# Designed miniproteins, single chains, continued (5), part 30

Each design is a single chain, and the fold is of that chain. pLDDT is the mean over its residues in the fold that is shown.

## One batch from the design tools (miniprotein)

Design m17015
Fold by ESMFold2-Fast:
Structure m17015 (fold): chain A 82 residues (1-82)
Amino acid sequence: MEEKLKEEAIKKAKEGVEYGKKGDTKEMLKKLKEAAEKAKELGDEETKLVFEGAAMQVETNPEGGVKSGESALKVAENILKS
């Protein structure tokens, strides 16, 4: 169960970054919020805050959103894999 939630959170974040690279900021934001929700279900407050932070950056600065999403994904992968 836990491992599946970890994989789903990372998958959602990766999908968000890919949508952002295509210029779909709305879908990127949605996917990052879904990743945060999966981290919340897992009970991982740190990973939840990382994805919520990335989503907020996408809302306030869409052009910088892809880089924020990529940075959040790397941080989350490191937390969830440790």
Scores: mean pLDDT 79

Design m17016
Fold by ESMFold2-Fast:
Structure m17016 (fold): chain A 78 residues (1-78)
Amino acid sequence: TLAALFAEFVALGQEGAALVRAAEKDPSLAEQLRALADRLRAFGDRARAAGHDTLAEMAYESADHLAAVAEEARRRAE
């Protein structure tokens, strides 16, 4: 259901926010951020397949954000 997918998206978003904050002090978390971005893309694909295009777009935006944070953290870890 849309409600179940939305609850899953919120949980992924909360996990992402916590990882982003932690990565500010620990660049080694870049791989975990990238893995979560991949999970959000997979979620977006499932949401789109179920006909929930807006939720899929939100998931892809969140995945792009996490991937960008992961790349920045990786570049800081010289």
Scores: mean pLDDT 86

Design m17017
Fold by ESMFold2-Fast:
Structure m17017 (fold): chain A 94 residues (1-94)
Amino acid sequence: ALSNDDLLDRAFGAVMLKAPGPAIRYAEQVLADPTASPRQKALAYMIIGLAYFEMGNNEKAIEYLRKGLKIFEEIGDENGVTFLKHLIKLVENK
């Protein structure tokens, strides 16, 4: 099986290639893995949020970005918090 870091790399690559379906599928595999770290789960939620934004589903995008933000806040990841707050504002203003 692919590692969670490999799955996240593939999920992010799929977002960059504007393939939101595959991005969500790879990120969901990370969320389903009980060995995934909180940081890996926060990144998976961020990727799902970005994928929904690309599909024009702003409500789902905000939902998933907020899930990732909560985890980054819980683990004290200031870079993750700042980035997801910025993404949420960008989605809300569209």
Scores: mean pLDDT 90

Design m17018
Fold by ESMFold2-Fast:
Structure m17018 (fold): chain A 67 residues (1-67)
Amino acid sequence: SAMAERAGRLLAEAAGGEGEGGAGGASKWYQMHIQGKGDEAARAAREAGLEGEDGLSAARSVAHQGS
């Protein structure tokens, strides 16, 4: 789905977009989201540059379909 593609791109860009900092931030957000820590996940997403409903919805789609 387009949403899954978008989420994949966002995670890949964060992970591959110039090194460990981006990768670490996105990974942390994703893991917190999977663990059901909505507030912490939103905060980590903001730190990784993944914010707003579009970013959260896209990442949720990846977590659901890409698992």
Scores: mean pLDDT 51

Design m17019
Fold by ESMFold2-Fast:
Structure m17019 (fold): chain A 83 residues (1-83)
Amino acid sequence: SEASRLIAEAWRLVKENPEDLDAVRKAGELFIEAGRLLAETQPVAARWLLREVRDMAEELRKKGYPDQAAVLEETAAGIEAAL
């Protein structure tokens, strides 16, 4: 599905270069688009994605990337707003 493709790409961007703020911002945009698509068709999957994005934000904060964590926290809020 398109949502799965967007999630995979966003996850790759965060995992390959967590210190790259622009890459994490791009990942956030992709996660929000995927969240919107899932909220319309699969709200349980959208809630799963919300939790995953929040977990990623916490992991980034623990690793010393607070700006990147803040981007993903805002991303999670955007997904939650679509629910």
Scores: mean pLDDT 88

Design m17020
Fold by ESMFold2-Fast:
Structure m17020 (fold): chain A 58 residues (1-58)
Amino acid sequence: SQANLDDATAESERLKRAIDLLKAGKTDQLSPEELEKAQRILRMRQGGHDGAAALAAA
């Protein structure tokens, strides 16, 4: 349904902005809750498993 898609889109955009600010180091513009959620998602997507951490550590 369209309403369900609209809600999911709004949430995704909010998280995208939070992640962008986190990457830019502008954590002062994020609430503690937004920062925590953004960090969790970023770690899940950019996690250090499967060799990524090995390349970063080298």
Scores: mean pLDDT 67

Design m17021
Fold by ESMFold2-Fast:
Structure m17021 (fold): chain A 104 residues (1-104)
Amino acid sequence: MSTLDQARQLRRQGMDYYNKGDYEKARQLFSQAAELASTDPSPEGRLLLGRSYFNLSDAYIKLGDYELARKYSDKSAAVYSTLDLSEIEDALFRMQMSVQNIAL
């Protein structure tokens, strides 16, 4: 399993806990996903990092920590600003291909 596959799995687990209302566990999982995604400078890694920071911001809003929520929202926006539209499209296409290969 690649580092990006591990980061994607952690982010998905975090979303599951978030949807169940376990925001502390979701926060921990999103933090781990962001740490792993930060090691990959590819467009896919940067897109996953931005998404993980955005999810962290959402979790902190639910926990009532608005200062940390803003910090991670700003970090998410900064990461997304490093991606052009073609890099986002390529990253989304690669993620879609990964889902199709799993479904096969």
Scores: mean pLDDT 82

Design m17022
Fold by ESMFold2-Fast:
Structure m17022 (fold): chain A 100 residues (1-100)
Amino acid sequence: SMEEMEKFVRSMMGMTNNMFVEYVVRTTNTSPKVQSIMGGVNRIIMTFHNMFPNMTPTFMGHRYIGMNTVMGYRFRRTGTPGGHRMRGWFNGINDVVRGR
C-alpha cells in the first residue's frame, strides 16, 4: 500500500539529506512478474514525490547480484519541479526493468 511505501521510504532516509532506495528485481521469471515489480517501483517513486515535491529522484543504475537485479535511486533536492519530467523518469524506469 501507499502507507507501507511511505514507511519504507522513511526507513531508507534515516537521518541523512540523501535518500537511496534499492529495489530487488528477481530475474528467474521476468515477464509475468514485471507488472507487479513496476507497480512497487512506481509506488515508491510516487510516495517520494508526494512527500518531497521539490526533489527529483535520480536513477543510479542497476546491479546484478546472484539471481537478483538491484535498481538504485538517489533522491536529493534539485530545485526543478515538473510533472512532465517525472513522467519521463517513470517511463525510463519501466524500460530498464523490462530489460529494454
Scores: mean pLDDT 44

Design m17023
Fold by ESMFold2-Fast:
Structure m17023 (fold): chain A 87 residues (1-87)
Amino acid sequence: SGLTDAAQAELVEAGKQAARQLAAKEDKLTVLGAGSGMFAAGVLENPAAANLDVTLIDVSHQNLEIAAKNVKDDRVQFVQSTIREAF
């Protein structure tokens, strides 16, 4: 992924902290650029996110395969898409 193990752990912790605020205001979370999926994994680890639907979007099938190995949760949908088309 290009991130250190420490940086990946920080993403998980950031996700856990964000989960309460996200779940209090939103039933759905979309993440652009799924990368390793570690932030989404952290969000879903928090019980506050029990009813949160998560969509991970990336242009890279390989990134989505890595994210799917890291985030094994039925609340997560993986979508390969190019969301930004530059004019």
Scores: mean pLDDT 70

Design m17024
Fold by ESMFold2-Fast:
Structure m17024 (fold): chain A 62 residues (1-62)
Amino acid sequence: MNLTLSEVKEITGGELTDDEARYLLDLLNRGEGINPERIRFVFPDPERYEKLLEAAKKLESK
């Protein structure tokens, strides 16, 4: 997928920081699968982790 930062922020409803959106964008554009353990490792805060998982699910469904 060739998503832009703006598209990631729109799809996820603007709930992510720029750094979080860039992290997901990089994974998707590189063709790396979204792995929950990887997200948890990079973003260990449970609240942020859950937000990123929901964002990842939305992005994968597009």
Scores: mean pLDDT 73

Design m17025
Fold by ESMFold2-Fast:
Structure m17025 (fold): chain A 74 residues (1-74)
Amino acid sequence: SKEELVELGRESAIVAGRAKGLSEEKIKELAERVEKRVAALENPTEDKVMEVVNRELAEALAAEGLAPPVPLDS
């Protein structure tokens, strides 16, 4: 179902984001972005879900310089 494909995207994003060293907040943002993108697909397939996960993960990692942000006051 579409709900199962959204869940697949969310779980895959969490696992991949954690493995690549994203912070908990960035993993949550990534998962939410993937959920929204997968939910917006008109003809969702597992291949399309994984394409979304890989694209959003790559963008998140690029934005973070392949490392979690380090706040000056934290």
Scores: mean pLDDT 76

Design m17026
Fold by ESMFold2-Fast:
Structure m17026 (fold): chain A 78 residues (1-78)
Amino acid sequence: EPSLEEKAAAARAKAAEIDARIPSLPEELQPVARAAAEGLRRVAEALEAGDEEKAKEISEEATKEGAERAAEVLAALE
């Protein structure tokens, strides 16, 4: 299993990857992508603090919020 520092680095790398893709996304999807990147940064911060349980809680909350925002965008596009 990777260390907490390695997991935090991976989360930050994924957030940066999402940020890099934002200009190529439809304008409607950009807020959803920004929220996902922000969630990953919060997870990384919790992991860097050594709070793996908090990191899991933030990850679950961010996933749920992201799904809700994605559903709103999809409904608006229909």
Scores: mean pLDDT 74

Design m17027
Fold by ESMFold2-Fast:
Structure m17027 (fold): chain A 86 residues (1-86)
Amino acid sequence: SLSASHMSAAGILAVGSETSYELGKRLGPEMAKKSVKDIELDVEAGRELLSKSSPEDQPLVQKAVKKGEEYLEKGKKYYEELEKKK
């Protein structure tokens, strides 16, 4: 069975990565740069959590890490485009 703790951590990683990405898009280049770094740290922490997760919890944590990785790539691409425009 899934632990409530792992479900909460996975949810925080997924929502946190999306929130950081959206904040970066709205608040300009400095926030976009910060959001990429914040998401990168969250994804790294998620990967550590995945390595410590039970087989039952791994699919949920892995899904959250993949979502974080998706927002990291989107954030990097958006920040790169902002740098090219200035």
Scores: mean pLDDT 77

Design m17028
Fold by ESMFold2-Fast:
Structure m17028 (fold): chain A 76 residues (1-76)
Amino acid sequence: MEEYEKRLEEDPNDVLALVHLIAEYIKAGDMEKAREYAKRLRVLAIEQPAATAAALQEVRDKYGIDVVNEILKLMS
């Protein structure tokens, strides 16, 4: 979690770090933080659709499809 927050401070457009951070907040039950970062991902997903798709695939492989479905729900 802290590692991905640091990456986003250094590069606010790091989609991979952002998607992993949202997944970690969902797993921790911090839905308020998950929603906050998901709003940022919504904007970046328009600008970087391929990177967003790749990051969601990596999160699916690491955390499972239920976490990906929750991220997509929070972005809606």
Scores: mean pLDDT 83

Design m17029
Fold by ESMFold2-Fast:
Structure m17029 (fold): chain A 63 residues (1-63)
Amino acid sequence: KAGEAARKAVELSIGPEQGRRAGDEMAKGGPEDAAVLPEGSHDGAGTEEWRKYAEEARKAAEA
């Protein structure tokens, strides 16, 4: 499915696990420190925003 394939491609790049991990670190260390993924965006309405946050989170995790 086109939509599912696109979402999976983004997940394969950064992975929801990496994004969640960044969120956990932020919650423990301090808010607005790590890369935060968009909250409430689970309807293809944030596909473009998901990529932006995904890249930010990936960069933070890779750094």
Scores: mean pLDDT 49

Design m17030
Fold by ESMFold2-Fast:
Structure m17030 (fold): chain A 63 residues (1-63)
Amino acid sequence: MEEFVEDSKKSAEKLAKQGDIDKAQQLVDDTAQSLADQGASQDQVDKAKKQIEEAVKKAQKEA
């Protein structure tokens, strides 16, 4: 699960740097849904979503 979140985070950062914010946001939502489908707790889903969203915001500021 942690590796999946890290890969999703990197992909979302790349999309944000390319200016594709809508796709980066969709990837956040898709990752959250996939974690829930894999039996992750709500707390784990919320933490992963927050980490990816923060990475997207950081990438946007650097772009």
Scores: mean pLDDT 78

Design m17031
Fold by ESMFold2-Fast:
Structure m17031 (fold): chain A 80 residues (1-80)
Amino acid sequence: IEEEVNEFVERLRKIGAYHVAKAVEVMAKEALKEGKEDILKSGLKNREKVLEGVEKNLDEIEEKARQLLAEAGIAPPAAP
């Protein structure tokens, strides 16, 4: 499951969704820490559709992810 999460996060970064990638990484680490692997596994079943949707609506989704990270007090990812 960690390898699948890492693959998904890297694929999000590759398409330029670095704020979404950061949010997924943080949420996945917390879910794994709490033993909620089944929730992560269920979410990953739709990862191809999520990647397609994020790529098509990148600016809007990235802005929402940026706001969610700021609201949660999580540092933004380093800009390339």
Scores: mean pLDDT 74

Design m17032
Fold by ESMFold2-Fast:
Structure m17032 (fold): chain A 100 residues (1-100)
Amino acid sequence: SDSYYNQATQQINNSISYAQQGDIIGASSSLGNASALYDQLLSMGATSQASQINTQINQAWDIVHSQAMQQGGDSSVQQADQAGQDSYTDTSTQISQQQS
């Protein structure tokens, strides 16, 4: 669980860094990756670590959505959400393949 927790924390930190640079797609993709790692923490029963990661993901999404809105309005927010969902799906698939 510490490995997944550390990876999720790194993805969240990367997301904030990308958002500060104006890379909304990079930021969103990193949060999608963190969300997949969050699901893994839940599946392992690491509920305290998962709760902390979920809080951090939500806070980072607030930053990303705010930045996206300022750059391109609702269209940029929609692109951010799609990039996050795509990365979540890809990372979830990779984790599933490693455990099966």
Scores: mean pLDDT 88

Design m17033
Fold by ESMFold2-Fast:
Structure m17033 (fold): chain A 67 residues (1-67)
Amino acid sequence: MSEEELDKEVKEALALIYLAIGNLDYERGDFDGAIEAYKTALEIAKDNPELQKFIEEKIREVEEKKR
């Protein structure tokens, strides 16, 4: 057990980092940047359905604010 376990941990950490970047962009009013960061997190989190759902809800929230 080696690269598969490490890959899972690294992917989860990276997805959370991009989620945090998206949240920061959103707080700054950079809605386009927030959506791009969330989409990157969503792609990385493809093996985590709960995290994907949370990120998708964040994308929807930002898109609604952007109109």
Scores: mean pLDDT 79

Design m17034
Fold by ESMFold2-Fast:
Structure m17034 (fold): chain A 97 residues (1-97)
Amino acid sequence: SHFEKALEYVEEGVKYAEEGNLKEAVEKIQEAVDAAVASGSDEDIRALLKRLAELAKSENENVKLAALYGLEYLYLQLLKAKQYDLAEEARAIIEEL
């Protein structure tokens, strides 16, 4: 349920970004990241990484910016959670964007 809620937060964030509300978009993506990291599931965290990486390639500049912020925030939260292998995966994705 925490991961399902994380994906709902991402899609709500995308909607705010498309409407030009970057602040609300970033706040929703932070909620998604916090939920996914709190789940403790490597599979859920990787699924969120994949979704944010896809959104970071968006033609909509606000969606792209919100997703890039989300990837950097996820990286920092993974370091804080001592999930170093997942943090390195997130860093590699960010460096290729």
Scores: mean pLDDT 87

Design m17035
Fold by ESMFold2-Fast:
Order: C-alpha cells, then structure tokens, then sequence
Structure m17035 (fold): chain A 82 residues (1-82)
C-alpha cells in the first residue's frame, strides 16, 4: 500500500497545482485521481469501482447533470462505503 499512498500524495499535489493555475480540467482530473486512491486505501474498494465512484462524484461536483441511471449507480457505490 506504500505505492497507493504515494499516488494519493502525488494526486493531491497535482490538484493544488491545478487550483493555483486555474486549470479546471486538470483540477477535476487530479480530484478524481485523489478520490479514487482514497476510496481504495480507506475503504478497500477495487480499482474499477473506486474509479467509477470518483468519476461520477467529480462530475456531479462540477455541476454536470447525471442521468437517473448514473445517479442510481453513484448511490449503489456509495452504499458500499458503509
């Protein structure tokens, strides 16, 4: 898990750099990466599920309209965290 922790630290640093640069796309991508690694490290989610949850959560955070199927999938993945 040392590699995963290192990747999380790197993603958090990229997110801070993107925020400082005002690069919204880079910020969203770094946020998605950081959330993916946090979900894997803290909740033990498989990479595919962590990536899916992070993608949907970041899109919703950016104010994108998710479909009803995407919202239901997001809720299903979030329930795995409990």
Amino acid sequence: MEELRRKLEEARERMREALAAGDEEAKAEAFKEALTYELMLNYGLPREEAEELAELAVRAWRGEALSEEELERLRELERRLE
Scores: mean pLDDT 81

Design m17036
Fold by ESMFold2-Fast:
Structure m17036 (fold): chain A 84 residues (1-84)
Amino acid sequence: LDEAIEHLKKGDELMKEGKFEEALKHYQRALDIFKENKVLSGETIYAIEKYGEVLKKLGREDLGNVLIKTAEILRKNLPFKIVK
């Protein structure tokens, strides 16, 4: 899980540098780690949102918008949120 967080941090740094293709690979690796560990957490949702944002920067706007909306829906439905 720490490796996934490091990939998120590296992706964010690359996004600030305008290196969107490299940022995409780091966000994808973080998502793969969360998926392999069956983790759905705030960090997983953040990774989905950032993956969507970078896809929009690379011209994959429709897919990026779907992922950002998915992250928003998941954030509202986290198991430890007290109702609605």
Scores: mean pLDDT 78

Design m17037
Fold by ESMFold2-Fast:
Structure m17037 (fold): chain A 75 residues (1-75)
Amino acid sequence: MDAKKGEETAKKLGLSDEAIEAARELGYHSELASEAARAGDWEGMREHLRKGEEAKKKLAELAGKENADKVMQAI
């Protein structure tokens, strides 16, 4: 998992700057959730999963579900 892959994928898909920012936030929180899970920090994992879901929802609203799913697969 790499926070940069979400942003890079959004750029390659030609998404707006706002959608690219949402993709970056999604990648960032997905990476931190994985790190928290590996450390046994279940509270930190839940918080980052929640923030990642908010970023994913915003990305889907800006770029559509198919593009949001492509960003998720790249992370």
Scores: mean pLDDT 81

Design m17038
Fold by ESMFold2-Fast:
Structure m17038 (fold): chain A 65 residues (1-65)
Amino acid sequence: SPEERERRRLEAYRRVFQELIDEAKRDNAPKSVIELLEKAANAPTLEEARDYIRQADREIEKIRS
């Protein structure tokens, strides 16, 4: 079912997000970026998770620029 496929995809993405959080902490990323990644990892839907990732990318770009 579409709902079951979305749930499995969200579970897979949550594992990836946890790895990204661990890497970000190891690399001393800004707390704002880590908080957005944690929100993505805990998001109830893929759409919300993607929004948090886009926000994290924007924060990184501001620091890099």
Scores: mean pLDDT 80

Design m17039
Fold by ESMFold2-Fast:
Structure m17039 (fold): chain A 71 residues (1-71)
Amino acid sequence: MSLEVQVALRVKRYVEEKTGKPVELRVRVTEVDGRTMVIIDIIDKETGELLARVAFELSKEEAEEVKRILS
């Protein structure tokens, strides 16, 4: 499992423990100025509220792998 996936899952667990709320991950891959970014939103599953966000600069292949694992 990649470090980025581990960090995302750790943040998810932290938010769940702190809020007591069920959460889901929403993952998107975008390009900014020739750089590939993976953006991971941690959303309250009941309300759709954004509780946390993590972002990583990765290769296109690594970004798609992270999206595949977390989606």
Scores: mean pLDDT 83

Design m17040
Fold by ESMFold2-Fast:
Structure m17040 (fold): chain A 70 residues (1-70)
Amino acid sequence: MDMVQSMVDFGKTVADQANKVDKKLGDEVLKKIKEAEKTAATGTPWETLKKMFELGETVGKASLAIAKKK
């Protein structure tokens, strides 16, 4: 639970910064956060892990875009 929340909070921070660089990229991060939160509440542990991995991938892409713009 705490690990999911920590990733969500970090993802929200990355989404805010990404939105300043590319709104579409920020929206994609927010979409993945919502999918991970929904799956954590209603899905299986495996589905939650898969969504956490997808969120991590999206956060990685956003972080690279932010770093390049910075």
Scores: mean pLDDT 75

Design m17041
Fold by ESMFold2-Fast:
Structure m17041 (fold): chain A 80 residues (1-80)
Amino acid sequence: ERAREAEEYAQKALDAAVKGDVEAAYEYLKKAAEALKGTETAKEVEKMGELVKKRMEEGDTEMALLALASTVSGLKSLPK
């Protein structure tokens, strides 16, 4: 169940970002995108991973967490 696996990785990314672990958050988002490989959703998750990393590096943790929360919510809404 690729959608479920991606959801679990996105949740782990959010948990890592809350702890300030930028590297782990980015790696988990890459794994979420890889689980959805070949879909339009995978491309959006990859773009969100890049945005989250950039925002956290800039100190904009609020926007990074909002983007991650939105990604987790979107993945939870996918049919499984």
Scores: mean pLDDT 77

Design m17042
Fold by ESMFold2-Fast:
Structure m17042 (fold): chain A 71 residues (1-71)
Amino acid sequence: MLEKAKEVAEKYVKENRDEILKTYEYYGFLEAVKKFVPEITRKIVEETGVPEDVARLIALEAIAKYIREKL
């Protein structure tokens, strides 16, 4: 279940890589989190049924990891 949740988050990040980086570069980390974490959280909950707070942590981790890897 948690592995599937991480896969959902990673797939979203991969499909939206350019928009995530652009948002981070122009508006900063908090705006990227504000925009993308809710969308990823919703998809994780819908596809895996994990609790929303757990899904949000996984979504935040995926965004933070991706941005860090580009720095």
Scores: mean pLDDT 84

Design m17043
Fold by ESMFold2-Fast:
Structure m17043 (fold): chain A 104 residues (1-104)
Amino acid sequence: HMPARATLSAKAKVTIENGKVKVELEQLQAGDFASPEQRELVLKAMEEAAKKAGEGEYNIAGTAWEDGSVHAVAINADGTIVGSVYKAPEGVDFKAPKEGTKAA
């Protein structure tokens, strides 16, 4: 498992109209963030994950870790992760847990 500082969850609706991608986050749950800037970074990552998924509706989760890094995933109705975004502050490297992290 990963030590998390704060998590946000939302539903995302992605619409493409006149060649413009629009992302709407709804049912956004408040998280206890260390700063407004960290919360903004999480929201930005969530929006980017939804854009990667393309037009449709998704469940979005964004998490901020104690090192200040952020990860967001977009999950479709079938439970498939269709968008994933990782953001690290300048000079911060991602520190994955040693346990339970391996490729098949």
Scores: mean pLDDT 68

Design m17044
Fold by ESMFold2-Fast:
Structure m17044 (fold): chain A 90 residues (1-90)
Amino acid sequence: DEEKLEDYMLAAGAVAAQIAGDDEKFELLAKLVSKSKNEEARKIVELAKAGKLDEAIKLMEEVAKKEKNKEIKEKIEKAVEDLKKLKEIA
Protein backbone atom coordinates (compact mmCIF):
# COMPACT_ATOMS: atom_id res chain seq x y z
CA ASP A 1 0.00 0.00 0.00
CA GLU A 2 1.81 3.07 -1.38
CA GLU A 3 -0.45 5.52 0.50
CA LYS A 4 0.25 3.77 3.84
CA LEU A 5 4.02 3.98 3.31
CA GLU A 6 3.76 7.65 2.25
CA ASP A 7 1.72 8.48 5.39
CA TYR A 8 4.34 6.92 7.69
CA MET A 9 7.26 8.53 5.83
CA LEU A 10 5.55 11.94 6.08
CA ALA A 11 4.97 11.33 9.81
CA ALA A 12 8.65 10.32 10.25
CA GLY A 13 9.67 13.51 8.40
CA ALA A 14 7.49 15.58 10.75
CA VAL A 15 9.12 13.96 13.82
CA ALA A 16 12.58 14.63 12.31
CA ALA A 17 11.66 18.28 11.61
CA GLN A 18 10.43 18.69 15.21
CA ILE A 19 13.68 17.18 16.59
CA ALA A 20 15.67 19.62 14.38
CA GLY A 21 13.51 22.63 15.41
CA ASP A 22 12.40 23.18 11.78
CA ASP A 23 8.94 24.63 12.49
CA GLU A 24 8.18 25.47 8.82
CA LYS A 25 8.93 21.93 7.60
CA PHE A 26 7.05 20.44 10.58
CA GLU A 27 3.89 22.49 9.82
CA LEU A 28 3.98 21.49 6.12
CA LEU A 29 4.39 17.76 6.85
CA ALA A 30 1.85 17.84 9.72
CA LYS A 31 -0.72 19.43 7.37
CA LEU A 32 -0.19 16.65 4.79
CA VAL A 33 -0.56 13.91 7.44
CA SER A 34 -3.69 15.61 8.93
CA LYS A 35 -5.53 14.89 5.63
CA SER A 36 -4.70 11.17 5.87
CA LYS A 37 -7.15 8.52 7.08
CA ASN A 38 -4.19 6.79 8.78
CA GLU A 39 -4.99 7.28 12.49
CA GLU A 40 -1.58 5.97 13.65
CA ALA A 41 0.33 8.39 11.37
CA ARG A 42 -1.81 11.28 12.67
CA LYS A 43 -1.18 10.17 16.29
CA ILE A 44 2.61 10.11 15.66
CA VAL A 45 2.44 13.73 14.41
CA GLU A 46 0.20 14.79 17.36
CA LEU A 47 2.76 13.35 19.81
CA ALA A 48 5.59 15.19 17.99
CA LYS A 49 3.57 18.46 18.08
CA ALA A 50 3.18 18.02 21.87
CA GLY A 51 6.97 17.55 22.21
CA LYS A 52 6.50 13.85 23.09
CA LEU A 53 9.22 12.75 20.69
CA ASP A 54 10.10 9.49 22.51
CA GLU A 55 6.41 8.46 22.46
CA ALA A 56 6.13 9.35 18.75
CA ILE A 57 9.19 7.18 17.94
CA LYS A 58 7.84 4.31 20.11
CA LEU A 59 4.50 4.38 18.28
CA MET A 60 6.33 4.18 14.92
CA GLU A 61 8.34 1.21 16.25
CA GLU A 62 5.07 -0.53 17.30
CA VAL A 63 3.60 0.12 13.83
CA ALA A 64 6.68 -1.51 12.24
CA LYS A 65 6.36 -4.58 14.55
CA LYS A 66 2.73 -5.13 13.46
CA GLU A 67 3.33 -4.42 9.74
CA LYS A 68 2.81 -7.46 7.46
CA ASN A 69 4.24 -5.88 4.30
CA LYS A 70 8.02 -6.51 4.45
CA GLU A 71 8.98 -3.50 2.28
CA ILE A 72 6.86 -1.07 4.35
CA LYS A 73 8.12 -2.66 7.60
CA GLU A 74 11.79 -2.29 6.60
CA LYS A 75 11.33 1.38 5.58
CA ILE A 76 9.54 2.25 8.85
CA GLU A 77 12.21 0.38 10.89
CA LYS A 78 14.95 2.36 9.11
CA ALA A 79 13.08 5.63 9.78
CA VAL A 80 12.81 4.71 13.50
CA GLU A 81 16.56 3.98 13.65
CA ASP A 82 17.37 7.30 11.90
CA LEU A 83 15.03 9.24 14.25
CA LYS A 84 16.62 7.65 17.35
CA LYS A 85 20.08 8.67 16.08
CA LEU A 86 18.88 12.19 15.23
CA LYS A 87 17.38 12.64 18.72
CA GLU A 88 20.63 11.40 20.37
CA ILE A 89 22.70 14.14 18.62
CA ALA A 90 20.04 16.90 18.89
Scores: mean pLDDT 86

Design m17045
Fold by ESMFold2-Fast:
Structure m17045 (fold): chain A 85 residues (1-85)
Amino acid sequence: SEEERQRHLELLRRERDSLDRLLDYAKSTIKDPEKLEKIEKVAKEARELLDEGERMVRAGAPEEKVAEVYYKVLQLKGEMLGIMG
């Protein structure tokens, strides 16, 4: 439904905001340029997955497919946190 579509788009927007805040925090705290570059690469991959998730929701993809995007983004956020220490 349109209401479900709007809820999924809102959740993806919140995840993007969360990702951007995490990246900003990393940029303010991590002084090692090689670690920061790795974190930025993972963050870019997560942003691209969120963009794909938005396209999938707008195209009417099943919830299971959208859920796979959420799980992958959460895994990538975990990878960013692991690099940070």
Scores: mean pLDDT 87

Design m17046
Fold by ESMFold2-Fast:
Parts: C-alpha cells; sequence; structure tokens
Structure m17046 (fold): chain A 67 residues (1-67)
C-alpha cells in the first residue's frame, strides 16, 4: 500500500494536481501512523478529486491493498 501511495503522490506532483497531492500526503501520513481508517479516507478523497489518471489508478491500487 505505501509504495502505491508514494507512486500516486509522484504522479500527482508531476501533474501539478495540488488537491490530489494533499489527499495522498494525508493518506501516507495516516498509513505511517498506523491509522488505516485515515489512510483509506485520504485515498478515497484522492480518487474522487484526481485530475491525473495515473495518480488515480495508484490511489485505487493502494486502497485495494488496504481492503
Amino acid sequence: AEEYIEKGLEAAKKAGDKDTVKALEDALEGYRQGNIGSAKGGLRSAISVSKSEEAKEYAKKALEELE
């Protein structure tokens, strides 16, 4: 899951998609703190707001790994 969040974050940064960057940063922080609910919330937010298809697909893969 962490690897997919990081890849999604990189894709969102390349796209200049600041809303998705923020959502994925929040997801990564939640994941690293062991707060899986917060991580899943950030990933769902990223999927919802993403302008980057690449970032959206990585967020979906990260979410699947946490389910």
Scores: mean pLDDT 83

Design m17047
Fold by ESMFold2-Fast:
Structure m17047 (fold): chain A 111 residues (1-111)
Amino acid sequence: NPEEELLAKYGPEALALSLLFRAFDILGTSEDPESIRQARELAVRAVSVAVGIPVGTARKLSLQELADLLKKAGHYALSYLLLAMDYYLQGNIEQANKYISEALKELEKNK
């Protein structure tokens, strides 16, 4: 299982990042209700893995609330990706692109 291998080798943040990139890949292909549902479920799973809360708990929260949980846990890049997803689903492509840029800047911070 590729997800189990990612988690074991690179930890929960790497798995969460992989889940969010898969969510964006789905949204880049289609914005039908089923694609949005699949992308949202991947985002919910990403937050559950990164923050350590049950998936059922994460599923009850908005994308903004999920992004806030990631930020409070110190996962700034993941938080920005969730905000980008929320703005993208609202049709606000300018704000979505801004938050993708902020996420990439956080991922480039090596120390």
Scores: mean pLDDT 86

Design m17048
Fold by ESMFold2-Fast:
Structure m17048 (fold): chain A 89 residues (1-89)
Amino acid sequence: KAEEALELLEEAIKLVGKYNPGLAKGLEILLEEYKRHVEEGDWKAAKAVLEQAIRVLEQVIKMLRKNGKEELAKELEELLKKLKEILES
């Protein structure tokens, strides 16, 4: 599940980066923090970073929809749904 969240975050960063490299860079920093906590076995800290990433992604989805990028928003929303399921586990 930790590895699944990592893959989903990497995919989300690629999608965000196509349209806003600055936002993708911010998410990349959160991904690095998530990896560190997972490697240290600190799942509680890893979940906190995942919660931050989910919050950022929710804001990005809203911005994409306001800018008429509905297809990208839908792709990101599906990834977000899967990330939330991991967080609730």
Scores: mean pLDDT 83

Design m17049
Fold by ESMFold2-Fast:
Structure m17049 (fold): chain A 72 residues (1-72)
Amino acid sequence: VDVDKEVEEVRRLLERGDVAGAVRRAMEALRRLGADEDLISETALEILRHAREGDVDGAVKAARRALELAAS
């Protein structure tokens, strides 16, 4: 899994207003990295919270932190 590529795709989906697609993309990337379901669920909720507030940068940072943690 290329963390930078996955983060860029999440940002693109959020910028298009496709919040569901962004959450799905992040969850799929985390599963491929072997993340546990708690981390996947918490990351999905964090992305949703930031997106609802119009905070694309916050949502992208949440995705990056989780993907970097799972890739470690």
Scores: mean pLDDT 86

